# Designed miniproteins, single chains: the designs that were tried, part 32

Each design is a single chain, and the fold is of that chain. pLDDT is the mean over its residues in the fold that is shown.

## One batch from the design tools (miniprotein)

Design m1099
Fold by ESMFold2-Fast:
Structure m1099 (fold): chain A 89 residues (1-89)
Amino acid sequence: SKENVLRLTSLFIRMVGLLTEMKLKFRRGTLSPAEAERALAEIKRLKDELVNLVAQDPDLTESQKAALIASADRIVEEMERIRQELLAA
């Protein structure tokens, strides 16, 4: 539905926004490990909401569902990479 499109868009904006903030802080050397852990947990929570919304949407094809989930997975993977780099420093 159009409501689901807006909800999906909102979830992606929130995930990308948080990742972008964490990337900027990481580049500036101001990102703490605790803040990175909280950001990763929140991004994973938003991905879980997205997966549930995608699974329940009758208007999405299986290919579209897979693409949306893969996009969310890439955001999680980027945040996990930042966290791992902080822990290795």
Scores: mean pLDDT 89

Design m1100
Fold by ESMFold2-Fast:
Structure m1100 (fold): chain A 65 residues (1-65)
Amino acid sequence: MTPLELLKKAQDAFDAKDYEKAAEYLKKLIEISSGDIKEQALAGLAVALEKLGKKEEAEEYLKKA
């Protein structure tokens, strides 16, 4: 799965309000991406984690973005 495919799947999951799936795709995107895409994925993951009530995990990812 390419970075663009993962980004699209994460966006589709956000649109569906499936924040758990969005977080899964964003975690995978972080593992295989770098630069601006990785920073965007870290920020997106933090938002998804906040929506899931995982505020401490969200803060950790925001510090890396």
Scores: mean pLDDT 80

Design m1101
Fold by ESMFold2-Fast:
Structure m1101 (fold): chain A 69 residues (1-69)
Amino acid sequence: KIEEYKAKVASLPKEVREALGKSRELAIKNNQPPADLVARKAAEESLRKGKSPKESAKIALDSTRRSLS
């Protein structure tokens, strides 16, 4: 359910949430909405593997850039 998705995103560290916000803006400006989804999954996977919030935020932005390239 989409409510589960929203709750999961809301539970992410502030740094990751801010990075995902910027990723969403970049995806929209470049007319590539899938880039936002890819960035979110990459950040969640990074956190699952025990990486820091700051590192996961960088991974989210990197995934966005790769999707736009």
Scores: mean pLDDT 72

Design m1102
Fold by ESMFold2-Fast:
Structure m1102 (fold): chain A 120 residues (1-120)
Amino acid sequence: DLDAVENELKGKSLDENLELLKTLSLDEAIKSAVVIARNMVNAGLTDEEIAERLNVKVELIRALTRAAPNFALDDDKTTARIFALAMIILDKAGFDLNKHPGALGRLVSLAREARKRQLE
């Protein structure tokens, strides 16, 4: 439940949320990363502002958003952006998604769910 995860993350800084993710299982970390990414996008943060907060190059955010494997980027760039940001957040928390079968599919599913809740 993404709403339950949002309540757990509420009132914490980004650094506190990243430290929390390091203590979670992969499935819980994926849910939390999607919620953090969705909240950054909903706050109207630019790619440059998010890059500064995550201590990454803005080119990384742009490249991963374009490479989102399950989205037509011209149809739903916001879902692709949530997916890309959640991947960066998980990497920052020390999770290697390439070593976990199905983790990318789970992340795609949750990014789509987060986006649908914005459109309803």
Scores: mean pLDDT 78

Design m1103
Fold by ESMFold2-Fast:
Structure m1103 (fold): chain A 88 residues (1-88)
Amino acid sequence: SEVREIIIVEAHLTLLKMLAFVDPSITVEEILEKFKKFYEEIKDKLSPELQALLDDTIEQLSKAKSVEEALEIIDETLEQLQKMREEL
């Protein structure tokens, strides 16, 4: 179900936030690489609307200048995912 797909994405983004908290040496490039690898593995299972949101998140992360900015982008994506899930 689309709800399950959203939860899987939310879980992965939450893990990226936890990783950034545990590893102060993490870079924006590492966050982006990990998220892109995850996205490529699940992309074919996602709705076009969810794909569009995650494509936008990847574009924003590719332009992020700091880990703090990358975490802000992740938080904004999590808020959008929660809203999508609540509207289902």
Scores: mean pLDDT 88

Design m1104
Fold by ESMFold2-Fast:
Structure m1104 (fold): chain A 68 residues (1-68)
Amino acid sequence: EERERLIEKARELLLESMRLSVEAIHYASLALASSEEKGKELREKAGELSEEATRKGKEAMELLEKAR
């Protein structure tokens, strides 16, 4: 059942990656409507969330490859 465990973990990581990506888009959108100072903070937050989403997505894909 190693394969099932890898698939489940990958699914959790993909779901988290999607959630972080949506949150990153939200912060990026808020930055466009905000003052320069606040916009900078929001853009930085969006970047951090996007990077974390990418990392989790990559880890999930690696687990799915191992589950083949």
Scores: mean pLDDT 84

Design m1105
Fold by ESMFold2-Fast:
Structure m1105 (fold): chain A 77 residues (1-77)
Amino acid sequence: SAQRELTDMINDLIAGRTVSRDDHQRIIDIMQTLGVDPRVIQAMQLAYQRNASAQTIYDIIFSSSDDQIQDIIARLQ
């Protein structure tokens, strides 16, 4: 599925817990191409800007509710 492909690509890019600006842009482009919710994309952009942990990034990707994403966005602002 597209969600599994996105998850695998993101895991490859952040396997070392260090993601370059170019890698971050590739993740965002992939998410946009797959039609991921814009709020999830916003949360990912904020997480990278704050140098958030890999766990936080995984929590964003595997979030199951709008409320969870909004909470993550609020914490990263």
Scores: mean pLDDT 69

Design m1106
Fold by ESMFold2-Fast:
Structure m1106 (fold): chain A 76 residues (1-76)
Amino acid sequence: SGEELYREYVAGRYGEDGRGAGPALGGRFSAEEILELLKNPELDNNWPAPLPAGLDKRLSDEELREIAEYIAGLPA
């Protein structure tokens, strides 16, 4: 699930609620925008902390989309 993938690959920097790095991840970006950032972390410098690099080489597009949809649903 997107929640499990988020916990495994993203939660270490951002926390389980997306607030561990400062500003909340929820409500800032659409799932499509987050998917683009997961594939190309250098495209946006407005994230509170860098997203993990190289996830596009480790995870399928479907798994990246599930992470992006989960993050987009987190509370702001």
Scores: mean pLDDT 65

Design m1107
Fold by ESMFold2-Fast:
Structure m1107 (fold): chain A 88 residues (1-88)
Amino acid sequence: ALREVARLYREEGDLETAALLEAMAARVEAARASGDEAGLVLARAVERGAELYLLKREGTPEEELRERAEAALAELRPQAEALLKAAE
């Protein structure tokens, strides 16, 4: 999802934002490869955000975007809570 957003910014001529998003995508890939649980949860959150951005750009209604955001938060909440418990 992040690399797709980066491609769209490149097509619009915003090379700086595209480069930043590509760097973020590389960080997400590194977090997955490392097996770091906190990094994996963060990577999922970033991907869900990128997916919502693409849907918004495609003209998805705000109400549907809100429902999808709430569903993503519900999916990630137990994973985030488990990490916070492990940190205490």
Scores: mean pLDDT 73

Design m1108
Fold by ESMFold2-Fast:
Structure m1108 (fold): chain A 68 residues (1-68)
Amino acid sequence: DVMKKLKELLEKYFEEDAKRKLLEFAEKTGSWEKLLTLLEKIVNNEGDQEELRKISEELAKLLEELEK
């Protein structure tokens, strides 16, 4: 279940605003699997929570710009 995995990853590693933007992007573009794959790449570097948060914020901004 792509949607369930995506929500769990977002809940664990992303702030509320970033989660909302990423979910909206996936809904508008239909890119659920692509977004999940991208986020799983970030999680595979799990070891530095602060670094992951910075990358996550940058990713959220990038995806919002792409959806524009």
Scores: mean pLDDT 66

Design m1109
Fold by ESMFold2-Fast:
Parts: sequence; C-alpha cells; structure tokens
Structure m1109 (fold): chain A 106 residues (1-106)
Amino acid sequence: SELERAKKLLEEVFSPDVEKRIKAVRELGDILADPTASPEALQVASEGLKKALRDKNPEVRREAARAIARAMTSPSPLNRQAAKDALKGASPEELALVSREVMRLL
C-alpha cells in the first residue's frame, strides 16, 4: 500500500547515507503531491518532509523544499494542507527555501 511505502520512506529519511535520504525525500514528495493519497499517507509524507527540511545536508533540504512547494501548488485542498503541516514550526530560512521553490513553479 502507499501508506506502507510512505512509512518505509520516513525511516529512510533518517539513513546515514545522504543519497538514500535524497531518494526518500523525492519519493515522499511524490506521495505529498498525489491527489489520490490517503490522509494517513499524506500525514507520514508531511512528517518526513518536515524532518528533511531541517537536514544537515543542504541538498536534502532543497529537495524537501521542492517537494513541499509542489504540494502547496496542488489543486487538491488535502495535499495543500499536508504541505502546510510540513511547514509548522519552520524557521525563516526554511520558509525562504520553500518560497523560492514555489516561485519557480509559478
């Protein structure tokens, strides 16, 4: 199921391997942007991207920002809400990363 895939990807966001974290973030982003995703899968994807937005590696942070920005421009209200949930407690620097990616999509 997509929920089981999302849970596995959330675990991979904590991998010591930067490339695995980048891949997991990109795939969680696909779930966050999927208008057919369940609320449970969206919640897991939102949590994973929230963690990745605070990653020590700047490439992981940029990929998380791109994923969140994509979901923020979704025609689906549930996907937009999940993107907003990923930004709860975000710093000004994290919000600026996401804002830059949103501007690239407009």
Scores: mean pLDDT 89

Design m1110
Fold by ESMFold2-Fast:
Structure m1110 (fold): chain A 61 residues (1-61)
Amino acid sequence: VPRYTAEEILEMARRLAPGSSYSDRELVRAAQRVGELPVPVDGVADEATIAALEALLAARR
């Protein structure tokens, strides 16, 4: 069951890695790298990446 749409996931990634020139995959990869998420830097928005994005963005609010 998708908790987020693909667009919502990309918006979360963009908040960690601002840069309008990224492809969707490169944007997710940049967020994984810049956010130092405990997941592989593969550009795949899997459940672990989504959970890590949520936790980090919640902590920054």
Scores: mean pLDDT 70

Design m1111
Fold by ESMFold2-Fast:
Structure m1111 (fold): chain A 90 residues (1-90)
Amino acid sequence: SMEELEEAIKRVLELLDKIVEAYKESKKNPEEAQKKIEELKKEIVEILKTLSDEERQKVLIEAYKYIETLDEETANFLRKVINEAMEEVD
């Protein structure tokens, strides 16, 4: 349903925001940050696995819109995370 897709988009964006915060903390504590990022990425993969291919593309569009609001270094990191998550869904 549209409501389920909207909730999935919201959850993925919230998880991406948490990955941004963990990435910023990686300069202080890289090992703990890496573990947190991997856990958050797994949550994104689980959400994406519940969606159809068409719905996954809609989530990706909204995720990339969010990424474009970030600084270039953080944006490049999140693009890598999203690409890795998409590979794990297939």
Scores: mean pLDDT 87

Design m1112
Fold by ESMFold2-Fast:
Structure m1112 (fold): chain A 83 residues (1-83)
Amino acid sequence: SAEELARELAEGAELYLEGKKGVEETGSPQDAARYAAGALRAIGAALEATLKGLTEEVKELVKKLPVSEEAKELALKMLENMS
């Protein structure tokens, strides 16, 4: 569903950004895991949305989710680049 894909994409983007900052600061295994997990979740959701023709619906849903502005921007760029 578009709602599930929007949530996975937005939360994945946020996890990616959080993990990336942690890796840049300390290089901890936990932050590296968040970085990788966030990337996989976001990429997977963006790809599935594109394959199902749900990119526009997912874009509108992402804008309404309670995630950071940076995570929304990243999520929207990922959809743009895959569509």
Scores: mean pLDDT 84

Design m1113
Fold by ESMFold2-Fast:
Structure m1113 (fold): chain A 100 residues (1-100)
Amino acid sequence: MKEEVEEAKKKIKELAKKIVELIEKGEEMEKIRELLEEIVKVAEPMAKKALEEGNPEAKELVDLVLQAIAEAAKEMEKRGIDDEVEAARLFAEKLIKLLE
């Protein structure tokens, strides 16, 4: 169980770093969306473990992902950001910081 959560955490962090890298290189938004979808696919089994099994490590990981979304949304509101690329950057940067 702990090993599965640790692997998921590592994968999400790597995907978030890749999103930032692609944005810095000016890559197409389609590639960024694919990486965001991969994060969701990794997080979905963790959310199920948190809800169905009460797994505390899975719950912590899911809570950190939700916190990254909330912090990115709050930053977007404060800065008047409606740009999809900048929204993805903020989310990815918050994920990297929270998963340290």
Scores: mean pLDDT 83

Design m1114
Fold by ESMFold2-Fast:
Structure m1114 (fold): chain A 98 residues (1-98)
Amino acid sequence: MAALEELRRTEEEARKRIEEAQKKLDDAESNAQKLFDAAEENKRKGEELMKIDEEEGKSLINLSEWLKKRAEQMLNDAKKELEETRREEERRVAELRA
């Protein structure tokens, strides 16, 4: 009886932690999309500026590349956190079941 109640509490805590990690991923996806949109706009402006001001154009193209790398890193970090959280919580639940 006591072991069943402990398992139920651990499963509920695991679900909550995974849900929190999923919310972080959802937030990261939203923020990454804004960075991707900004990167495309800066690339377009940079390519146009390259015709009249090579230095300014290159600056915007470099900013575009940096924004894309930041967006990708943000997504990768959030995905890794979700995977690690799932593994840790699944392990905790499995230890109580077996």
Scores: mean pLDDT 85

Design m1115
Fold by ESMFold2-Fast:
Structure m1115 (fold): chain A 114 residues (1-114)
Amino acid sequence: SPREISILLARLAVFQGSVWMTLKIAESRGIKIPPEVKEQIDQLLQQISKLVLEAVDKAEAGTLTPAEAQEILAKLETLFNQLLALLSTVLPEEDYAAVKQEAQDFLDFLKEVL
């Protein structure tokens, strides 16, 4: 529905902002995050956004098939797992656990909407 799409886009923006804010807070506490890891995180977040926006566009056009939705969700799960693996190398346990929960909650919402 248009309401679910609106909520999905808002949750995408919040998730991306939450990841970057968590990294910034970690750095403010003296944690050194390598520039190459930040670049990899940025690339993964861009890939997640692109895939979510493609799914949204197809859903709004009425062209998103159940099989295509499942393929998109599988790709998103892979990207989220790659993102979480990178974050686990640079974030303290408590900050990592929080982002992992946010990622899982967002993925679960994507499964409900797509």
Scores: mean pLDDT 88

Design m1116
Fold by ESMFold2-Fast:
Structure m1116 (fold): chain A 80 residues (1-80)
Amino acid sequence: SATLRELARRALEAQRAEDYEAHLDALAEAARALGDEAALAAIEEIRAWAEAGEEPAPERAAELEAAAAPVHEALLRAYQ
């Protein structure tokens, strides 16, 4: 969990700096550390939409958020 704790710290720092790209980088690294391929794919798709300046359909956005949720939960647990 030392790796996840460091990634949680980076995600928090990126959020405080309003650095969305750095925040997504921390989430992607956390997904890789967890071996969560579905969450990694969802985070990469979220990044692609953000980089294009576009938004997915609401149903697709909900699916991507649900797939990424385990990574957010793991980082929250590791930060504590």
Scores: mean pLDDT 82

Design m1117
Fold by ESMFold2-Fast:
Structure m1117 (fold): chain A 82 residues (1-82)
Amino acid sequence: SMAAAGQVLTAALARLPEEVLRELEARYREALARHGDSLELLIELGRELAEFLRAHEDDPAVLAALDAYEAQLDAAAEKLAA
């Protein structure tokens, strides 16, 4: 489920060093400042989070949760493109 995937991803984030988390926060802040509030931006931020976690985590459970999360983002993007 998305809730279970979210819990796994939150645990993965909690394991990252503070400096690494600050980098992700800075990227999100820049994106929000440039694009404003939109569903397309939220999907892109989700994709950035997934790429960031893949670069810093190799736990199979986290990778499986990221695959599920990215599939949901793709489904949402397809609906917006229609």
Scores: mean pLDDT 73

Design m1118
Fold by ESMFold2-Fast:
Structure m1118 (fold): chain A 59 residues (1-59)
Amino acid sequence: MKELTIENAESKKGKEAAKNAVKAGVDKITLVGSNKEKLEEQAKWLEEQGVEVEIEVVE
């Protein structure tokens, strides 16, 4: 299983990393960030691409 963790996932760099991971055929992405609403929006888009997503909200 090809898995990737993206820190500060709601940032522009984090969003680009997620898009690149989808293109590379990653099976699972863990999105780490401080804004739950933005992380949930990213997770929904990634799940629509066929990727398993976990969200980790940090203080």
Scores: mean pLDDT 82

Design m1119
Fold by ESMFold2-Fast:
Structure m1119 (fold): chain A 80 residues (1-80)
Amino acid sequence: SMEEAEKLLEELSKDPSVKVRLAVKMGRVEEGETPPASALARAKALAASPDPETRKMGIALLAGLAAGGNEEAAALLAEL
């Protein structure tokens, strides 16, 4: 849900990794904003990474898309 995505973004914004915090800031999608089609594919690829930091970055990007209303990103987050 959008609420769960927002909570996840808040938690990741406090992550000790600068890269994870940057992914939260740059991955945020505002209401009415249309992200590029490649954004979902990139977020999905990063979230599937075996590296914990890279995976958190991907999750942050998926959460940003889900918070912006992307239903596919929200479904992918629910599968994680």
Scores: mean pLDDT 77

Design m1120
Fold by ESMFold2-Fast:
Structure m1120 (fold): chain A 93 residues (1-93)
Amino acid sequence: MSLEEKGKALPKEKQEEAKKLVEEAKEYVRRVMEKVEKEIPKIKDKKEQRKLAAKVAAAAILVVAAEISLELGDYEAAKEEAEAAKELAKELE
């Protein structure tokens, strides 16, 4: 298994770590999205409304990408995508 050759951690340990980070990012992004979705309709400037909607969509796409990477066994990509989703969601708080 290729992942075993690259790291000090066992493949199962890497999978559990990536899975945990993806689940944490998914819940964090979901919480932020619920808050932001309530604010979007209250914004009168359509440019700002679209900008906020685009950031929400980008964070959601990164979560989906992380889940797909996790299913494909690409634990490093899954972790990077999960972290990117969380960072983008933090900008929305």
Scores: mean pLDDT 77

Design m1121
Fold by ESMFold2-Fast:
Structure m1121 (fold): chain A 63 residues (1-63)
Amino acid sequence: MRFSEDEIDQILWLYERGTSLSVIAREFGISRATVRRIIEENKDREPKGVEPEVKLLQEAVLG
């Protein structure tokens, strides 16, 4: 599966903020294994500093 650079940065930013893999997986609608793979692949990459606003939007959509 192909993820945008923006999505990868958002995942890394949430992880750096202490968000669990399960929560990140839910926010992006992907598996926890996929989230962990993205983090491992991009552990040396700095996130863009995405705001937690995506959490509110995703929680509203996911219900």
Scores: mean pLDDT 67

Design m1122
Fold by ESMFold2-Fast:
Structure m1122 (fold): chain A 73 residues (1-73)
Amino acid sequence: SEKLKELEREEEKILEEHKVEFRKLKEELNQLLSQDPNNLQGIREMTIRMFSLLAESNEKLMKLEIEKRKLEK
């Protein structure tokens, strides 16, 4: 169905956006660790940002998955 194809395209966009943003955060964390591996405050702030991104992306994908499953039944 056309609506299913639209939801699949939206999912691909969310996945690509997540991949790009998560890669940036991993690179920032690696740079922080290379400068001072004992900067626990900085590491904590980075891990909070990473968890927040994961939660946001997961919520978006979960909503799309629910819609897709309803259309396939």
Scores: mean pLDDT 86

Design m1123
Fold by ESMFold2-Fast:
Formats: structure tokens, sequence, C-alpha cells
Structure m1123 (fold): chain A 100 residues (1-100)
């Protein structure tokens, strides 16, 4: 994904009132620290966006499972709708729409 696309998604996530509530409920929400509660919420997606911006430096439009090794497998599987082991921008946006 492009940096501009990820920034647009990040801005959308941070503008949601539920994000502020989720962020306030977390005591330690740092890069690579997902809740792992078996559900993807806006805070988990925000952390994933941060991870994508740092990991997808070649701007190939995909992040492999290996680059996301710090992200729980269940979160990757939920976002990776086609099951190819990669997360693209379209799959991420589809997941964001399901959460919001």
Amino acid sequence: MSEEQLKAVEHYITSQPEFAKAQAAQTTSKFGDLNGDGKIDLLDLFVLVQYMMLADTDNNGYLSREELSGVPDDVIREVDIDGDGRINFEEFVAMLKRVT
C-alpha cells in the first residue's frame, strides 16, 4: 500500500469516536501490540496501519505474513480475506468497513 493511502486510512480510523474510546481503554497500545482478543477493533486496525507503513517500504501494495510476524495470526487471517498470506489495501478497507 502507498504511504498516502495508509495515512488516509489512519486519519479515518483516528477520526472515529470509537477509536478514542478504545485508545483510552488500553494501557499499553504500542506498535506491534495488538489485543489478540479474537476480534479486530479500530485500535487493532490502527496498529496494523502503523506496522504496514513501516514494513511495506518497497511500496509493492502487499505485506507478506513474514513481514507481519509480530501481528497475531488470527488478525492477519481476518484481514487477509482471500487467504493468500498477504494483506492489500482493498482487503484492509473492507475489514475497516466491517468494524465501523
Scores: mean pLDDT 59

Design m1124
Fold by ESMFold2-Fast:
Structure m1124 (fold): chain A 92 residues (1-92)
Amino acid sequence: SEAERERQLEAFVEFVAETLGLSEEEVEELREKVRLVEEVARRLDKEKLSFSEEEMSEEEKEAWKAHEELARLWAELRAAGQEDALAARIAA
């Protein structure tokens, strides 16, 4: 459901904030990045987004940049051995 998805995204943001010791401002920035990626993905109505740099709109470029930043953050959490803890929190 929509509410379930929103809860899972919030759980992700909260976990990242706690793990990395983010300030309130940094948490809000992370929420905005997550929301931007979600909004653009939803509008494109695609299960798998394939971005071509030359075909991107400005909004899609911002969403792609945010997506790359989230992917790097995920990779850092995974490298720190936090993957299982994050998965458990999202599943709850």
Scores: mean pLDDT 66

Design m1125
Fold by ESMFold2-Fast:
Structure m1125 (fold): chain A 90 residues (1-90)
Amino acid sequence: SSRQLSQQYYQLGLQLWQQGNFDLALDYYDTSIRLDPNYGQSYFYRGQVLAALGQYEQAIRDYQQSIRLDPNSDIAIQSRDSLQRVQSRL
């Protein structure tokens, strides 16, 4: 149930991000992570929003967490690519 609720908040965060409402998207990803701190999708997409806002150090931490949670997942592969791109801006 906590994973299901986390997934719902993550999906709402994606919709808000697509609408350009970054502040609300972050709030929804924060709620998703609080409900299930092991859901790598929420960390990756929070990292994407943070990177778009220029918060590179916070984005790096989220990508690293997404990788740690499931190193061989598709989301971990995407997180590594995003991590390399953000690190090149520092």
Scores: mean pLDDT 88

Design m1126
Fold by ESMFold2-Fast:
Structure m1126 (fold): chain A 90 residues (1-90)
Amino acid sequence: MPSILEQYKAQVDLGIRTHKELNVTPDELISALKAFFLQMKVEGVPVEVIKEVAEYTKEKVRELAKERNWPEEDIKRIIDAIKKMEEEVE
């Protein structure tokens, strides 16, 4: 069976792919990420797993932003939102 970490990384990959296909805005992605990390907290996912998923998500967001040619300011807003979600689980 895949680990919890592998399961959430797979959900991140699917989410990023779906958002890329739907041509979503940075603000729509921030809203989706907030919901995703809140769900992990509600499900009682260990803080260490949430932090690893957050680091993986930041990497995938940077890759998506580069492909989509998003401004650095929008990339920073998304990354800062993920960091805030990490701080809220400590």
Scores: mean pLDDT 82

Design m1127
Fold by ESMFold2-Fast:
Structure m1127 (fold): chain A 86 residues (1-86)
Amino acid sequence: DEEVKELAEQSRKNMEKAVEAAKESPEDMSKYMLEVAENLLRLAKLNPELKDQFLEAARLAISAANGGPRKLEEAVEAIKKVVEAL
């Protein structure tokens, strides 16, 4: 579906922006990770077969937004894995 592809691409772009922002702007990193979480929650609804994986990736993205750069690597790995599973 076009919506699934678009949300997956937006998730990748916002994830990349979060990684770039992590060094200079923890606030921007948090904003981008929250946008990723919103997209992942939408993808969970659109892909019931991968729902648990998307929900876990969204949880990790929110954790990174609140916990800062230390949690970012774990969130990035989870996001990549679930998006690749589409």
Scores: mean pLDDT 85

Design m1128
Fold by ESMFold2-Fast:
Structure m1128 (fold): chain A 55 residues (1-55)
Amino acid sequence: APLVLEVRSDEEQAALGAVATRHDAAFRQSTDPAGREQVRAHLEADLAAIRARAA
């Protein structure tokens, strides 16, 4: 699914794009529901970290 996020700067936009690409690859490699859920949790944590740094 596409990431729908409010972005505040070009740097945040670039960081979000890189994280989305990285986690998309990891998500595609996850074959079980538990692994897929862990990838989603890691994505949310990475997005929160980017937002905290951008604030």
Scores: mean pLDDT 68

Design m1129
Fold by ESMFold2-Fast:
Structure m1129 (fold): chain A 74 residues (1-74)
Amino acid sequence: SQERDEELNKAFETIKKRLEELRKQDPGLAARFEFELTMRSEEILKAKTGEEILALVDKIFEDVKKRIENMKKK
């Protein structure tokens, strides 16, 4: 439990910093990414390691990028 808590805390700190950096570069992408992370929070919390959380977040990021790209095409 202690090792898991440490891994999870580090993963969430990494995610938070990534979101803050994204908000400076692309506020629209950051807002959508934050929204999708919130909607998929239960899925993320089911992960047992920090590596699994970061991998899931990377997949969510790619999904969001594709969705925004598709929305820009009219």
Scores: mean pLDDT 76

Design m1130
Fold by ESMFold2-Fast:
Structure m1130 (fold): chain A 76 residues (1-76)
Amino acid sequence: SPNQQLLEEFEKLYKETVKQLNAAKTIKEVDDIVDQFEAKAEEIAKKLNPRNQLILGMEVGVMRIYAAVKKLELEK
């Protein structure tokens, strides 16, 4: 389905973003990566049905938590 293809594209974006966050060495790099991820995720979300928008929104929330933890580790 079109929604399944969009979710697969989002999963690819998610995995690429995790790799970028793992490689990030500064708080600024983490913030820039997350900002780009959220902008791309929003463009995908607009095209999804309400149920899949909710699922995508939850995964964006998890990415924000991951980034926050990464920033805390970089501040040590």
Scores: mean pLDDT 88

Design m1131
Fold by ESMFold2-Fast:
Structure m1131 (fold): chain A 70 residues (1-70)
Amino acid sequence: DPALERVLLRLASADVAFLTRVPGVGPALAQAILDTLDALGANAPRTAAELTGIPGVGPALVRRLLAALA
């Protein structure tokens, strides 16, 4: 999915300020997303299921990430 691939690429280079552009993502959740991506060895998540594995990221927020960052 090109939209998912764009989100994953944007997340790989994202910072807290960038992620707080997404509705429902505050600084604490943005940091948790970045910390989880770092824990994955600097690899972007490969699937939407890996995005929902991030603490605080459910299916509704994955939809918001696809809409805002795709």
Scores: mean pLDDT 70

Design m1132
Fold by ESMFold2-Fast:
Structure m1132 (fold): chain A 61 residues (1-61)
Amino acid sequence: SRLEEILALLRSDEPLGRIIARHAPGLLASVERIFGLDLSRPAREQLDDLAIETLARILAS
C-alpha cells in the first residue's frame, strides 16, 4: 500500500526532503520552517517511531 511504501522510505536512509517532494511537495516549507526538520537528513535520525508513523499517515492521505 501507499502507507507501507512511505513508512519504508521514512525508516530508510533516504533524505526526508526527497520523500516529501515525491508525496506532498506543498509541505516542504512547513516541515523545514515550522517543525525545524532537516530535509537533507533521513527522518529516522530526527523523529521517533510514533512521529514517523504520524508523518507517513499525513503523506499518504
Scores: mean pLDDT 84

Design m1133
Fold by ESMFold2-Fast:
Structure m1133 (fold): chain A 60 residues (1-60)
Amino acid sequence: EKNEKIKKLIEEMKKLGQKMADYRAQAASGTPEQGAEWTAKADEYRKKANEKSKEAVKLA
């Protein structure tokens, strides 16, 4: 069933979103060099979440 795969993708997206939020918070509070590094990590998790979202849309 498509719905089972979609549920798994949504759960994975929630986990990725939490990591993204954590890295964004670190970027806001760190030094300039830390900010750049944490922002890059947040962007990585954002891209992974977007990929899961695209997969869910294709399955719907």
Scores: mean pLDDT 77

